# Designed miniproteins, single chains, continued (5), part 109

Each design is a single chain, and the fold is of that chain. pLDDT is the mean over its residues in the fold that is shown.

## One batch from the design tools (miniprotein)

Design m19791
Fold by ESMFold2-Fast:
Structure m19791 (fold): chain A 81 residues (1-81)
Amino acid sequence: MEKLKEEIERLAEEIGRIAAEHRDDPVLAIRRIAELLDKSDLPEVVKGAMLRTAQEMILAGASPEEIRERVLETALEVLEK
């Protein structure tokens, strides 16, 4: 559990950074996030939840910090079962 939580925290932070770097290209940001998550060993259900949340938030024009926080919250909720 702790190891998965640490990886989720790391990935959420990286997702926030990708969103910040590609604010002018939301489609590219989403593609980069999908590539990042695809390389992770997290359960598919967690990765899917993180990607879906990031995509929805990016397309809604949320800030990188809001995206990071929401992705982290959603991933941890899915992990806690």
Scores: mean pLDDT 84

Design m19792
Fold by ESMFold2-Fast:
Structure m19792 (fold): chain A 56 residues (1-56)
Amino acid sequence: ADVLANADEEEIASMRKAIEQGVAGKAERTGLSPEERDRLLAQALANLDAAIEKAK
């Protein structure tokens, strides 16, 4: 919470990159289709944005 409340643009970009890598890795391990991967990525990024907004 404190980290998200005080995150600068570079830290947010780093978190988004980590989420993108995590989703890609999960999709490869679980055999998700490109559509499922894209939906999972969109949801994960939306969750990050919501967490940042809530932490402000």
Scores: mean pLDDT 76

Design m19793
Fold by ESMFold2-Fast:
Structure m19793 (fold): chain A 70 residues (1-70)
Amino acid sequence: DELLRQFRERIDQLNALVTRWPDADPAQRQQLIAQINQIVDQMGQIQSEMDRLGLTVPEEPVEMPDASLQ
C-alpha cells in the first residue's frame, strides 16, 4: 500500500535526521528541526488519510537497514 510505504519512508527520514543531530552545528540543528517538523506534518497527513480509508497503522515501527554492499 502506498500510504503505508510513505509512512515508513517518513520514519526512515526522521531516523536519518536524528542520527545527524549529535554532529550538527547550531545552524544545522535549526535546519534539522525545520525538516523534522515538515516530516511530522506529512506523517500526520498520511495518518489522517489512512484513518479516513479505515486502514490501520503499522503495529510496530520498522527501521530501514542502512547496510549496503558496493
Scores: mean pLDDT 71

Design m19794
Fold by ESMFold2-Fast:
Structure m19794 (fold): chain A 55 residues (1-55)
Amino acid sequence: SEEEERLLREAMREVRKLIDELTAKGYSQEEIDVALQKHAEEVGRRLRERLAELA
């Protein structure tokens, strides 16, 4: 749906911002990868909750 696509685009923008911020702070690619893995778990949970609210 349009709502699902919007939420996914927002999540992708959050990932890009996170990468940019951590890179600017001098984190290694391994550290960034771990942070992205944890962020993906949180994003998945939030997306499921928001999609349920939009139903």
Scores: mean pLDDT 79

Design m19795
Fold by ESMFold2-Fast:
Structure m19795 (fold): chain A 82 residues (1-82)
Amino acid sequence: NEEARELAEEALRLAREAKETKDEEKVSLAAGLVGEALRLAGADEELKRFEEEGNKLGDKGDVEGAAELVERYARRALELAG
């Protein structure tokens, strides 16, 4: 799925930038793109896990952990998209 791949590539780029600059807005944008990429790839289980882990990190205020989570799932979305 080309659209899922493009979204995952953009999310990975934004997450890496956000981790270096500590940009919470970029983390939020990248998380949204990962969620959409996983949905388009049909990765229902990965999407549910991503949402659950993201909510836990949000509750803790762990911005660095959130950026790392987004990077991990963006890479996974790229693998699943083909």
Scores: mean pLDDT 82

Design m19796
Fold by ESMFold2-Fast:
Structure m19796 (fold): chain A 70 residues (1-70)
Amino acid sequence: SLEEEYERLLREIQALLKQLPNVVVPSLQDMRKILNSYLESKGIHTLQDRIEELRKMVETLRAILERLAG
């Protein structure tokens, strides 16, 4: 379901943040609140559009981690 995909992406973002040095990683509950507030501020209201934005965040974090590893 879309809800399962959204929760999977939240967990993936949290796992990627844990790989960054010197970053305080929010709890999943706090991350959900932060991201919901951010997405609302961007006018992103549908679950499908929110999933697409979380996917972009995952890609961005992966790119940052790749640059830090090289």
Scores: mean pLDDT 86

Design m19797
Fold by ESMFold2-Fast:
Structure m19797 (fold): chain A 57 residues (1-57)
Amino acid sequence: SLQERIEELKRRVKELFREMGAEVFFNDNPSMSPQETIRKLERVIKYLEEVLRKKKG
């Protein structure tokens, strides 16, 4: 389901922030569409992965 995908992406974002020495909490807000939420989370993940790659590599 879309909700399961969102939860997977949220876990990945938390993992990446943890690697940066930070913690993040998400508010489940139904005012944003599931598709929009997925797109936003995927962009955040891509950005964080690039930052971590440059910082550690």
Scores: mean pLDDT 75

Design m19798
Fold by ESMFold2-Fast:
Structure m19798 (fold): chain A 68 residues (1-68)
Amino acid sequence: VTPLQLTALKVANFLLKNPGKWYTPEELAEKLGVSVETVQEAMDLLVAGGLIERRREGDKVLYRAAPL
């Protein structure tokens, strides 16, 4: 398991346990104890897989678990 794969699993698990809440990559990096860069890469993979949603609000990019 690479650090990126481990981070993707941690991000997915965190978001699935907190459905309906929007998070920045910076917030997730702080909560999970990983770099913002690694979180952003993990987010791109999860969005491509249809597991999470991405939204832009002004200068912020926000992520949440995809609705079932």
Scores: mean pLDDT 78

Design m19799
Fold by ESMFold2-Fast:
Structure m19799 (fold): chain A 68 residues (1-68)
Amino acid sequence: MKGDLDFADALALMAAAVGLTDLKVTVEETGIPDHLASSNPYVALTGKAIGPNGEELEAPEAKGRGTV
């Protein structure tokens, strides 16, 4: 369901394309936690886990190692 996605959606898309580095600066202006801003604003808003690089579309599972 949506919930202010209009803003978060646009930011998440940009972060994924350019990388969180630039987007995270903009998100900081909004007032997002530093720990989440370091990963991906999409995670902070959507609740998706992101790796150290900040991949928007990742399957974050440290324990669940299933490379198959």
Scores: mean pLDDT 46

Design m19800
Fold by ESMFold2-Fast:
Structure m19800 (fold): chain A 69 residues (1-69)
Amino acid sequence: SAMFEELLAAASGPEIDFARIRELAERYGEAALPYLQFIARNSRPEDRERILAALPERLRGPVRAALAA
């Protein structure tokens, strides 16, 4: 999946590309939710806050819920 590959590439570098995550989240919307939830769950606590802040409002709740579970 091009969407999955692009999101993983943004998250798997030496630093997370938060601007790219925002761009991809805006482009793919709810279709990206499983991958955004996976990325957030497997990120450092400090990076999780920044990932959530980068997301469109409509995706923020579902990704935050994945972190609480």
Scores: mean pLDDT 83

Design m19801
Fold by ESMFold2-Fast:
Structure m19801 (fold): chain A 62 residues (1-62)
Amino acid sequence: MSEEETAKRMERGAKLIEEGKVSGRGALAVAGFARQSAELLTGKAKEAAERAMEAGLKQAGV
């Protein structure tokens, strides 16, 4: 995927978690995926992955 496409997907994931459409267990899975992705990404995509990770951890009560 392009960096822009990855960033948009991560931002959408964060938004769905913030809207409560993803449960705590699902939110933890998204946070784990976003954390691993952030280690491999740069720029906007890394920032979006970090936001998705934070949203997932917050929704999961961490």
Scores: mean pLDDT 74

Design m19802
Fold by ESMFold2-Fast:
Order: sequence, then C-alpha cells, then structure tokens
Structure m19802 (fold): chain A 90 residues (1-90)
Amino acid sequence: SLVEEAKKLAKETIKKVREIAKESLKNKVPLEEAMKQLKKVRDEFLEKMDEIYSKITDEEEKKEMQKIIDETKEEITKIVEEFVEEHEKM
C-alpha cells in the first residue's frame, strides 16, 4: 500500500539522517556542510512524500500520511538538534 511505502521511506530517511550526523561528528565535517547534507535528505524525503500523497484519494489515508510526515519531521528535528549540540562541543 502507499501508506506502507511511506512508512518504509520514513524509516530509511531517519536512518540516513542518523548516519549523516554520526559520520559528520566522526569526520569533523564543518557544521554548515553537515547541515546542508541533512537539509538535502529532509527535502528529498518531503518531495517523495508529496508524490505519494498526491496518489491518495481516501481522506483517512491522507490523514495517516500527514501523521507519518509530521512524526518523521519531528524525529529529524530532534536528531539535528542533538547533532548541533554535540558539534558545538568539538
């Protein structure tokens, strides 16, 4: 289903965001460069979710999709905030 596709995409996106944050700290990537990479992953996620959302005609499925989008955005924000705090300590 499109909702299951969206859930898989959300999980893969969170994993990518975590890996970028982890590798950026390990490799001492400049904050501006790391933030650009994180923004790109978030933007690509939102573009793909918008494509999936455009294919949904059922209002209940649209609400579930919006919940997945919102929860994923919140998780990304949390990971990015934790990354910035750790980067500031370097």
Scores: mean pLDDT 88

Design m19803
Fold by ESMFold2-Fast:
Structure m19803 (fold): chain A 71 residues (1-71)
Amino acid sequence: SQKAENAAMAARLAALFTGATYSQANKVAEGVYKLAEQGKLSREAVEKIALDVGLTEEQARIVANVAMRAV
């Protein structure tokens, strides 16, 4: 869906701008897309994905806030 695409793109860009690698940013985007398609998108869920991929707590917070604003 467009909502899932918007959230995933926003999360990917935020991850890259905060210093994440392309691999980390792509994994975050895929996870966010899946959450949004399942109707489970939340700030907490996005933060968990970002942390699981190896982003810092601050990076995860920024990524989650940007992703949630994109929907």
Scores: mean pLDDT 89

Design m19804
Fold by ESMFold2-Fast:
Structure m19804 (fold): chain A 84 residues (1-84)
Amino acid sequence: LAEVARRGAVDPERAAEAARRFEEHARAAVEAYLAGDEEAAKAHAEKALAALEEVLALTRPEAREEVAREAVRRAEEIGRALLA
């Protein structure tokens, strides 16, 4: 996600950093959910969404759909990896 965000962004380094925070919090949310910590899972999911909104805000309009699709794909990969 970070590289896709970097290429589509008006500020590449800020977008890459926000994309890294998205993946960090998405992973933490899934890990907390699997551990039965619903409150931590919700908190991390909210932070992941906020980071994704920051990525999309920094993204050029033409690249926004591609960045959003990559974010969804990456979140699904993180979930699958932690489940298996």
Scores: mean pLDDT 82

Design m19805
Fold by ESMFold2-Fast:
Structure m19805 (fold): chain A 70 residues (1-70)
Amino acid sequence: MEEKKKLREQADKLIDRAIEAAKSGNVLEAQRLLDEAVKLYKEAGMSDVEVRKYRLEAVEKITKAVIEAN
């Protein structure tokens, strides 16, 4: 249980870093960080449906950050 919680917290931090990278115009880095976060969510035991939902929400935030930065 403890390990799954840590993985989810690490994934959440990667999403935050991806949004920061997107705000700086580093779209490729934001995409890499998003992919790493998705991997950690899966390792944390989240279902495919939950992972997909989290990924879509993260993509929306990243896309908005890119548009606002440019």
Scores: mean pLDDT 83

Design m19806
Fold by ESMFold2-Fast:
Structure m19806 (fold): chain A 84 residues (1-84)
Amino acid sequence: SLLERARALAREVVALVEEAIRAALAGDLARAAELLARAEEVFRELLELMAQLPPEQQAELRAELVAELSKLEEEAKRVEALLA
């Protein structure tokens, strides 16, 4: 289904962002940039697919994605505080 495909793309975006954060923490900024570029490409495909979903499913998937990305943002903020 379109929803299952959209969820798969959302999981891929989250995984790529998480891997990029880990690469950056390891000092591999080139790898982090490459992974973020891939995440942006997958995210663009996700947005196109989400536009085809009913509003209720769009809201559900958006909430799921925001929750996962917010967890990663908090982790990144904790790391930034340790480097300050």
Scores: mean pLDDT 82

Design m19807
Fold by ESMFold2-Fast:
Structure m19807 (fold): chain A 75 residues (1-75)
Amino acid sequence: MLSNEELREMLEKSEKWFEEQAPSLTPEQQKLAKELLEAFKEVIEEAIRNNEGDIDVINKRIQERALEILKKFLE
């Protein structure tokens, strides 16, 4: 199980990675990446608030949110 500190570090590393990659992305790719990062951030912050440490539950929610965003982007 992941600790709240590990979840926060994972989020911070993901945000930093996105900022480093953003200048190389097209505007459309930046928009998609920002929406995916925001959904990831929301899931992680909610997990921290609810003391949810089950990585399988967290991963499932991330996948559900990512699929919803990708579906909107493709349609």
Scores: mean pLDDT 77

Design m19808
Fold by ESMFold2-Fast:
Structure m19808 (fold): chain A 65 residues (1-65)
Amino acid sequence: MLSEETKKEILAAIEELGVSVPSKAQVKAIAEKFGVAATDVLKVWLDDEVRKGVEDIKKAVDKVT
């Protein structure tokens, strides 16, 4: 669906927001900026959040142990 290059740029734009959860309005604005669907932006963000969550759990377990 989206190219890997476009996904990388979307993730960078989300990171620049500096928020934990982007609002629907922010997602839509990024989608329009990159010419993609808001759903695509939301999925890219969600996939990144899942990966970060797994990493945080691993770090917490490793550091707390």
Scores: mean pLDDT 73

Design m19809
Fold by ESMFold2-Fast:
Structure m19809 (fold): chain A 81 residues (1-81)
Amino acid sequence: GIDSAISQLQQALDIARQNNDSITVNSIQRALSAVQQAQQTGDIQSAIDSIQRALDIARRRNNPEVVSLIQQALNAVQSSQ
């Protein structure tokens, strides 16, 4: 669910920061904020859209570990529907 998505996005954020990938870091931070807002508002679609954008960015940056974590976060949010 949402708590799992937050955990996976935080792990992806830590790895992106270690790699000094500011573009991926910024996209994951936006996705994390959207997921945290979804916990309060129920706007799951906004969270899904933000995670999907972060996933697309991570794929273009060729970081398979970050991609895997963001994909797990996306799956966790989608399974909350």
Scores: mean pLDDT 83

Design m19810
Fold by ESMFold2-Fast:
Structure m19810 (fold): chain A 55 residues (1-55)
Amino acid sequence: SVEDKIIDSIINSLKKVNLTDEQAEAVLARLDENPYLSDEAKERLKKKIQELKNS
């Protein structure tokens, strides 16, 4: 699905860098502006971003 592709693209991009709090906030802001992501997909991504930040 389009959502799956967007999720994979975002997560793969984030895995290439050490995710700072500032970068996490920027990504979360972009998620809120993405018309192809449902609220459920946004919550799923927020959880994954939090996991990456804590790693």
Scores: mean pLDDT 73

Design m19811
Fold by ESMFold2-Fast:
Structure m19811 (fold): chain A 86 residues (1-86)
Amino acid sequence: MTPEEIERQRKGMEAAREVAIEFAEELGMPELAEAIRNRDAETIDRLFSTLDEETRLELTRRMIEAMREAGADPELLAEEEALLEA
């Protein structure tokens, strides 16, 4: 992986986080927004699971779009997550 690829991936993750925080605030969920800012994966997962199916799908879609706009590959991020779980 080139330094440019690493930088784009990092910027994509930051963009996705910012969009997720904005979306959480838009939903009136300040606890979720705070958990995302603090990178509290356990709290994020717990609160995210309380969202309805349509809301979770919309959030995921916006995060993927933000990553793509920043030049990150959302498919590559999904593969890395799968490897970490394996």
Scores: mean pLDDT 73

Design m19812
Fold by ESMFold2-Fast:
Structure m19812 (fold): chain A 118 residues (1-118)
Amino acid sequence: MQASGLGLPPELVAAIEKHREAMRKVEEYLRKLGLSDEEADAVAFAAGIAMAKYGLTLEEILSFSEEAVIKMARAAYEAGVSPEQLRAIARTAEKLGLPKAAEEINRLADEVEQRQAA
């Protein structure tokens, strides 16, 4: 998905674009670990948002700690990404052996789905 198609504010889109090379490195790393293109793209996009909003470094993101992955998912959630994208990040967390992150991210996806149904 293209950032412009997600209804994000122009200033956030510009900030994410500054991190495009870092996002590409995250995506490449995840693909080398055997993740699907969908999962790698969702996490790379979330990483770009987290770098733009929270000032996370590429080193922190590539650590794939539970805290870093939760921050990436929270940034994506606050930016209004789809529950499907959040579920893709949760599946990535599960594959990386991060069960706490996977649980929290699935909770965020459930919250988005509930708001859309209400």
Scores: mean pLDDT 79

Design m19813
Fold by ESMFold2-Fast:
Structure m19813 (fold): chain A 87 residues (1-87)
Amino acid sequence: MSRQQWMDMMRNSVRNIQRQTTTDGVTHGTNGLVGVVRQTSTTFSPDDRQQVDSMVDQLRSQVQTSSFSGQQQLVQSFVDQVERVVS
């Protein structure tokens, strides 16, 4: 899979999360984003994969304790960080 293809998949997941109106909706959308990242992370180097896995674990923990607006900011920050790591 090309870098452009998995980035587009992650961006689509973020857009879906941004369209949610409830914390439960954001949590479900975040689980979908995590699934996309984990499936595509198999194409990353071992070091990048380890970093992405750590970031995924942090995101899951933070989203569960965050406000609705905080969840949206965390998801956007996560995608930006993954893009930088895999560059």
Scores: mean pLDDT 74

Design m19814
Fold by ESMFold2-Fast:
Structure m19814 (fold): chain A 120 residues (1-120)
Amino acid sequence: SEMLKFLEEVSEIVVGYIEAMKNKDEEKAEKYLEELEELAKKSNETVKSILNALIDYLKEKKKEILENKDNEEKVKKLIKELAESTAIGIEKIGELENIPEEEIKKIIEKLKKKVDEILK
């Protein structure tokens, strides 16, 4: 129950980060990264390791998106890659914490739907 809510919070923060990056709001994107780092600090070592790997990936994609801000098609591709890496991270944590596969799939489907809405 607590871990399910944790994964939903991770998903919602990443969606906010993606929306901020799509809108070129660097300050808001940085705030969402800080929120993920605070969640990682409160996690067990295994979950923290997976979440920190995701955060590092998000930071690298932030740099790449900003360098390509005038290339709309490349930004969309980078955002899709970011959403897919987030889905993989959520699935790994969910499996490690013995969350039912159906609940993990619901979180990932909601994440992908919200990202598609941002990308239109």
Scores: mean pLDDT 87

Design m19815
Fold by ESMFold2-Fast:
Parts: C-alpha cells; sequence; structure tokens
Structure m19815 (fold): chain A 61 residues (1-61)
C-alpha cells in the first residue's frame, strides 16, 4: 500500500541518518583520545552498531 511504502522509506531514511551519526560520533571519539585501548573499544562499539544498522537495512530491501 502507499502507506506501507511511505513507512518503509521513512525507516530507510532514519537508518541512513543513524549510520551517519555513528560515523561522526566515532570519528569525534577517536580524535578525542590517544589511548590505544580506548580507541579499540570505540572501534568495537562502532562495528557492532554499524552491523546492526546494515542488518536492518537489508531486512527492508
Amino acid sequence: SPADAAARAAQIAALGDELLAVQNETQDRWDATTDPAERARIVAEADRRLAGLVAELERLR
């Protein structure tokens, strides 16, 4: 239905915004520290969040 198509489009747009936000937050956190252990944690957290967002986008395909 047109309503279902609109809802799907809105979900895809929202996931795209979240992906961009995760990338920007990760870059800011990376730049704010020189501690290798903290940087490893930041990357691991970002990888988990991005994997979840990618999986959600694939489900909406």
Scores: mean pLDDT 87

Design m19816
Fold by ESMFold2-Fast:
Structure m19816 (fold): chain A 77 residues (1-77)
Amino acid sequence: AELEARTAEMAAAVAAMLRAQGASEAEIEGARLYLRALAAAAQGRLEEAERLAVEALRLALGEEAAEEGREAIEAAR
């Protein structure tokens, strides 16, 4: 609850800043998913964190970056 509230506040602040800088909605959504991935990791929900991080990479940097991220996660296990 407290971590989710802080993550939501950070996501809103980051989204507002990115919008002011002319970021696309896909880039903003990628940033939101990345913050959610960090919150999930902090709570020990590693599989959810990995899934959210890969999706954030896909939205922000494209499918190739998402695949590289997925491979890096598997290599770290």
Scores: mean pLDDT 75

Design m19817
Fold by ESMFold2-Fast:
Structure m19817 (fold): chain A 54 residues (1-54)
Amino acid sequence: KIVDELNKIREKNNVAAITPAEANNALRLNKGDVAKAEEILRNKLKDYGIDPNA
């Protein structure tokens, strides 16, 4: 599950985990497109100074 992968990255960088509400919001805003929701959640790592591909 991509949320688990991203949460491992966030934990390693001392950033709060993605909440179910945040994950559901991303999915809803992208009309159920999981790939786009995942990309948006991964790109949010940049807001914390984390490389989204790290």
Scores: mean pLDDT 73

Design m19818
Fold by ESMFold2-Fast:
Structure m19818 (fold): chain A 85 residues (1-85)
Amino acid sequence: GPVRDPKIEAEAYIISAENLLESGWTEYAPLMYVRAIEVYAAAGDIDKARAVLDKLRSLRDKFWSREVFEEQVARAEAIIAAAEA
């Protein structure tokens, strides 16, 4: 459907990210966390968006590509900054 509860949608992305980490698909998890951040930021829940970003940052040591990881973190930071403007 065209209308979705942002909290449920963001939580689904977080669960997807955690399932990817559990399954060894670690490199795909940052994308799911960024999508959760996009949903929370669009909903105006900046505190939740920041909490997800902090979670993403805490997982840095699990990623083999630091550059790809840092690119996703930078994207998430830009999304939150735009939502705060």
Scores: mean pLDDT 81

Design m19819
Fold by ESMFold2-Fast:
Structure m19819 (fold): chain A 74 residues (1-74)
Amino acid sequence: MSEREKIIEETIKELEKLKEEALKAGDEQTASLLDMVIEIIKQDESIYELSPEELRKRKEILLKQLREIKEKNV
C-alpha cells in the first residue's frame, strides 16, 4: 500500500469514527455530513495525485472544520 493510500484510508477511518460518535449523540445532521464527505473522498481520483504531506495537511484542516461544524450545531 502506498503512503498516500494509507493516509486516505486513515482519514476515512477517522471520519467513520466521528460519524459513529455523532450517531451515538443523536446528531443526525453531523453524521449525514460526515457520510457525504467520506463518499466525496472515495470518489475523488485527484486526491491520489497529492503528496503524503499535502494529504496530511488537508486531513487536519478537514477534521478541524468538521469539529467547528459540530460545535456550531450544539
Scores: mean pLDDT 74

Design m19820
Fold by ESMFold2-Fast:
Structure m19820 (fold): chain A 63 residues (1-63)
Amino acid sequence: AADLEEAIELLEQKDYEGAEKKLVRAYLAGQISVEELNEIGKLLRQKDYEGAIKKIKEIIEKL
């Protein structure tokens, strides 16, 4: 959960690279699936930061 919450904070700070590293750490910790990681990565590449934050929050709520 902490890595996902930190990823949101980094996205709000416009630190995309820092957020991506935290998302990879959450994946390695088993907190998100490869499908969820790929969906968030797609949103980030499209510069849909609000969509990425919303998706991460939905994942945290289900944990």
Scores: mean pLDDT 83

Design m19821
Fold by ESMFold2-Fast:
Structure m19821 (fold): chain A 70 residues (1-70)
Amino acid sequence: GAEQQAELLELAKKLAEVIAEALKKYTGEEPEVEVEVLDDEVAKITIKTEKITLERTYTKEELKRFLSRL
């Protein structure tokens, strides 16, 4: 529901920020970030620079797992 999607969006935005900072370090370019909530359990993160495009779907559990390692 709405609460689950809001939590998912927040988690996905946090992970997207971490990945974007890493890409900025590697490319020297400012990344463009897009986050899309597909359902209550899955979000899509797209991060683009001039040289690299990263696009992947993440489950809520994957997002929590990756963020807990920070």
Scores: mean pLDDT 83

Design m19822
Fold by ESMFold2-Fast:
Structure m19822 (fold): chain A 80 residues (1-80)
Amino acid sequence: SVIEEFNKLAEEYQKKVEEAADNNDLKGLLEITEEFLKKAKELLEKAKADPSVSEEDKKIMEKVVEHLEGLAEKIKKEVE
């Protein structure tokens, strides 16, 4: 399901973020965050088209996408 794909994506993102943090790799962290943001947006569009996904779950996904967008912007400023 779209929800299962989204949850798996979130788990993979957390693992990759920890790996980048352990290596002090801010550029790698930005690239990972942008790639996951792209995938999260694709899953959100699928969720919006799927009548089996609740409005509450869609809103949660939208909040996660907004959070990732904000995080990517913050990391970009740190990388300069």
Scores: mean pLDDT 81

Design m19823
Fold by ESMFold2-Fast:
Structure m19823 (fold): chain A 92 residues (1-92)
Amino acid sequence: NKKEEEKKLVEELIEEYEKLLRAQLALADGDFDTAVELIKELTGRTPRNVEEASELLRELNNELLKRIDKLSEEYKNELGKKMGELLDKALK
């Protein structure tokens, strides 16, 4: 069922976005160790420095956006709302 497959993809994308957001915020806060752990979970790769960590996070963000582009407009809107809620929660 295409709708069930899209729902599972949205759930997967939300989980990946939450980890990506946490890694980006950790890196911005100077918490390199937390950023490394999260990047390793997402990519299987261990960044050696802040520059490599930033590059891996950029690659993850680009891949996330490509996967979002494959969703129907309904699920893009739902995902965008949930991502916004996660960002708001993380910044408070």
Scores: mean pLDDT 81

Design m19824
Fold by ESMFold2-Fast:
Structure m19824 (fold): chain A 94 residues (1-94)
Amino acid sequence: SYIDQVQQLSDQMIQAVQNQDFSRMQQILQQIISIVSRMSVSDAQVSYDIIGDRFDQAMSYIRRNYSDSQRQTFNSVITDARMQITAIVQRKQA
């Protein structure tokens, strides 16, 4: 299911963050956005909660383990992805 794919990709995103693999993280975030855009309203709502939890875990890891010079770049990309996903979910609920 799309929910299973989003869960798997969200877990892989955390691994990319732990490995400091910016390119892989960006690729995974784009895949998550693409899948969420294709979901039903109900699946997108369930996925939004899963994504939110994983994004909070990723940002928490960055805050504790990344240098100050890396934190802004990685956090801005994750925040931008979160905003895009929020906009997609809200549009589906309209």
Scores: mean pLDDT 87

Design m19825
Fold by ESMFold2-Fast:
Structure m19825 (fold): chain A 59 residues (1-59)
Amino acid sequence: MPASSRVEVASDGARLRVTLEGDRLTVENLGGASRPVKVTVGDETREVADGERAVLDLS
C-alpha cells in the first residue's frame, strides 16, 4: 500500500541511517554533528542524539 507518509529530517552534518520495514521507520544517528537530529513522521517528532536511534510507527 502506498503510505502517503513524509519523513522530514533536520540534520547539520550528521550521518544518518534510515531503514523502513513495513510500518516501522528506524533512524540512526551515526554522528558528525553537535546537536540531536529531529525526525518528523506525520504528527510524531523524535530527537535522535549522537549514537542513538529512534523507531517510529507509520500506521
Scores: mean pLDDT 69

Design m19826
Fold by ESMFold2-Fast:
Structure m19826 (fold): chain A 81 residues (1-81)
Amino acid sequence: SDAEESKLVNEAVNRFKPILKKYKLDDDTSLSALTEYIEVRLKASPTTFLSNLDDIVNANTPEAFAELLNILSGLKGVKKK
């Protein structure tokens, strides 16, 4: 449901907030871009994304670290526009 999807998106965004604040990417533009990214990832593979979320946020694997860097680079690009 739309309500459950919004809840999952909001929970995932909240997991990134500490790292976004560290890099000064907690502005409205950056948060909107992150929200869109998370919506796309949840639509493609919700269970896999959610199960890997902690690994991505903490950069626990090379793959998770690469995904985190990709997210941060994307947000920096949007903030410059």
Scores: mean pLDDT 78

Design m19827
Fold by ESMFold2-Fast:
Formats: C-alpha cells, structure tokens, sequence
Structure m19827 (fold): chain A 90 residues (1-90)
C-alpha cells in the first residue's frame, strides 16, 4: 500500500531527524550536517514510497524501510563528499 500525504510528511520529518543524528555521530559540521540530514530524509521518503507502490506481492514494511534507509545513507554520504570537494576547491 502507498503512503498517505500525512504519512509521507511524517516519514520525511522522522527520516530527516535520524539523518541529523547520524551526522552528529560522524561529527559533521555545518553545512555538511544539514546536507546529510536533508539528503537522507528525502531519499528515505522517496525510496520507501516507491517500494510500497510495487505491483508485485507485498513485502513487510520493515523490508521496504530497510532498503530505503540503506540507499539514503549511500546518497547522503555522496552528497557530503561533493559538498566537501566544492568547499576544498575554494
């Protein structure tokens, strides 16, 4: 089943908060911490919603959430590396 608009907003908020905590644990300063949190949140919400919209027989929600979080971590790390490279080039 697809997420409702309210569920999407709640997921984005929770995922962004989780991304911010992960950034804190890594010791990321601003603006890297903001980029990490925002990218993690958006990627998690988008990937989770895409997975829950599958035509195939449904999987437990935890499976879709785990896949979304793994992809979100990957993209968030990449976004921080890109930001750091741009700032270092200044």
Amino acid sequence: PRLSAEQRAALLEQATAEGRELARKRGLPEPEAEVYAETFGRTTAEAFEAATGLENPPLPGAVYQQRAVEEARRRAEEAVEELRARRAAE
Scores: mean pLDDT 72

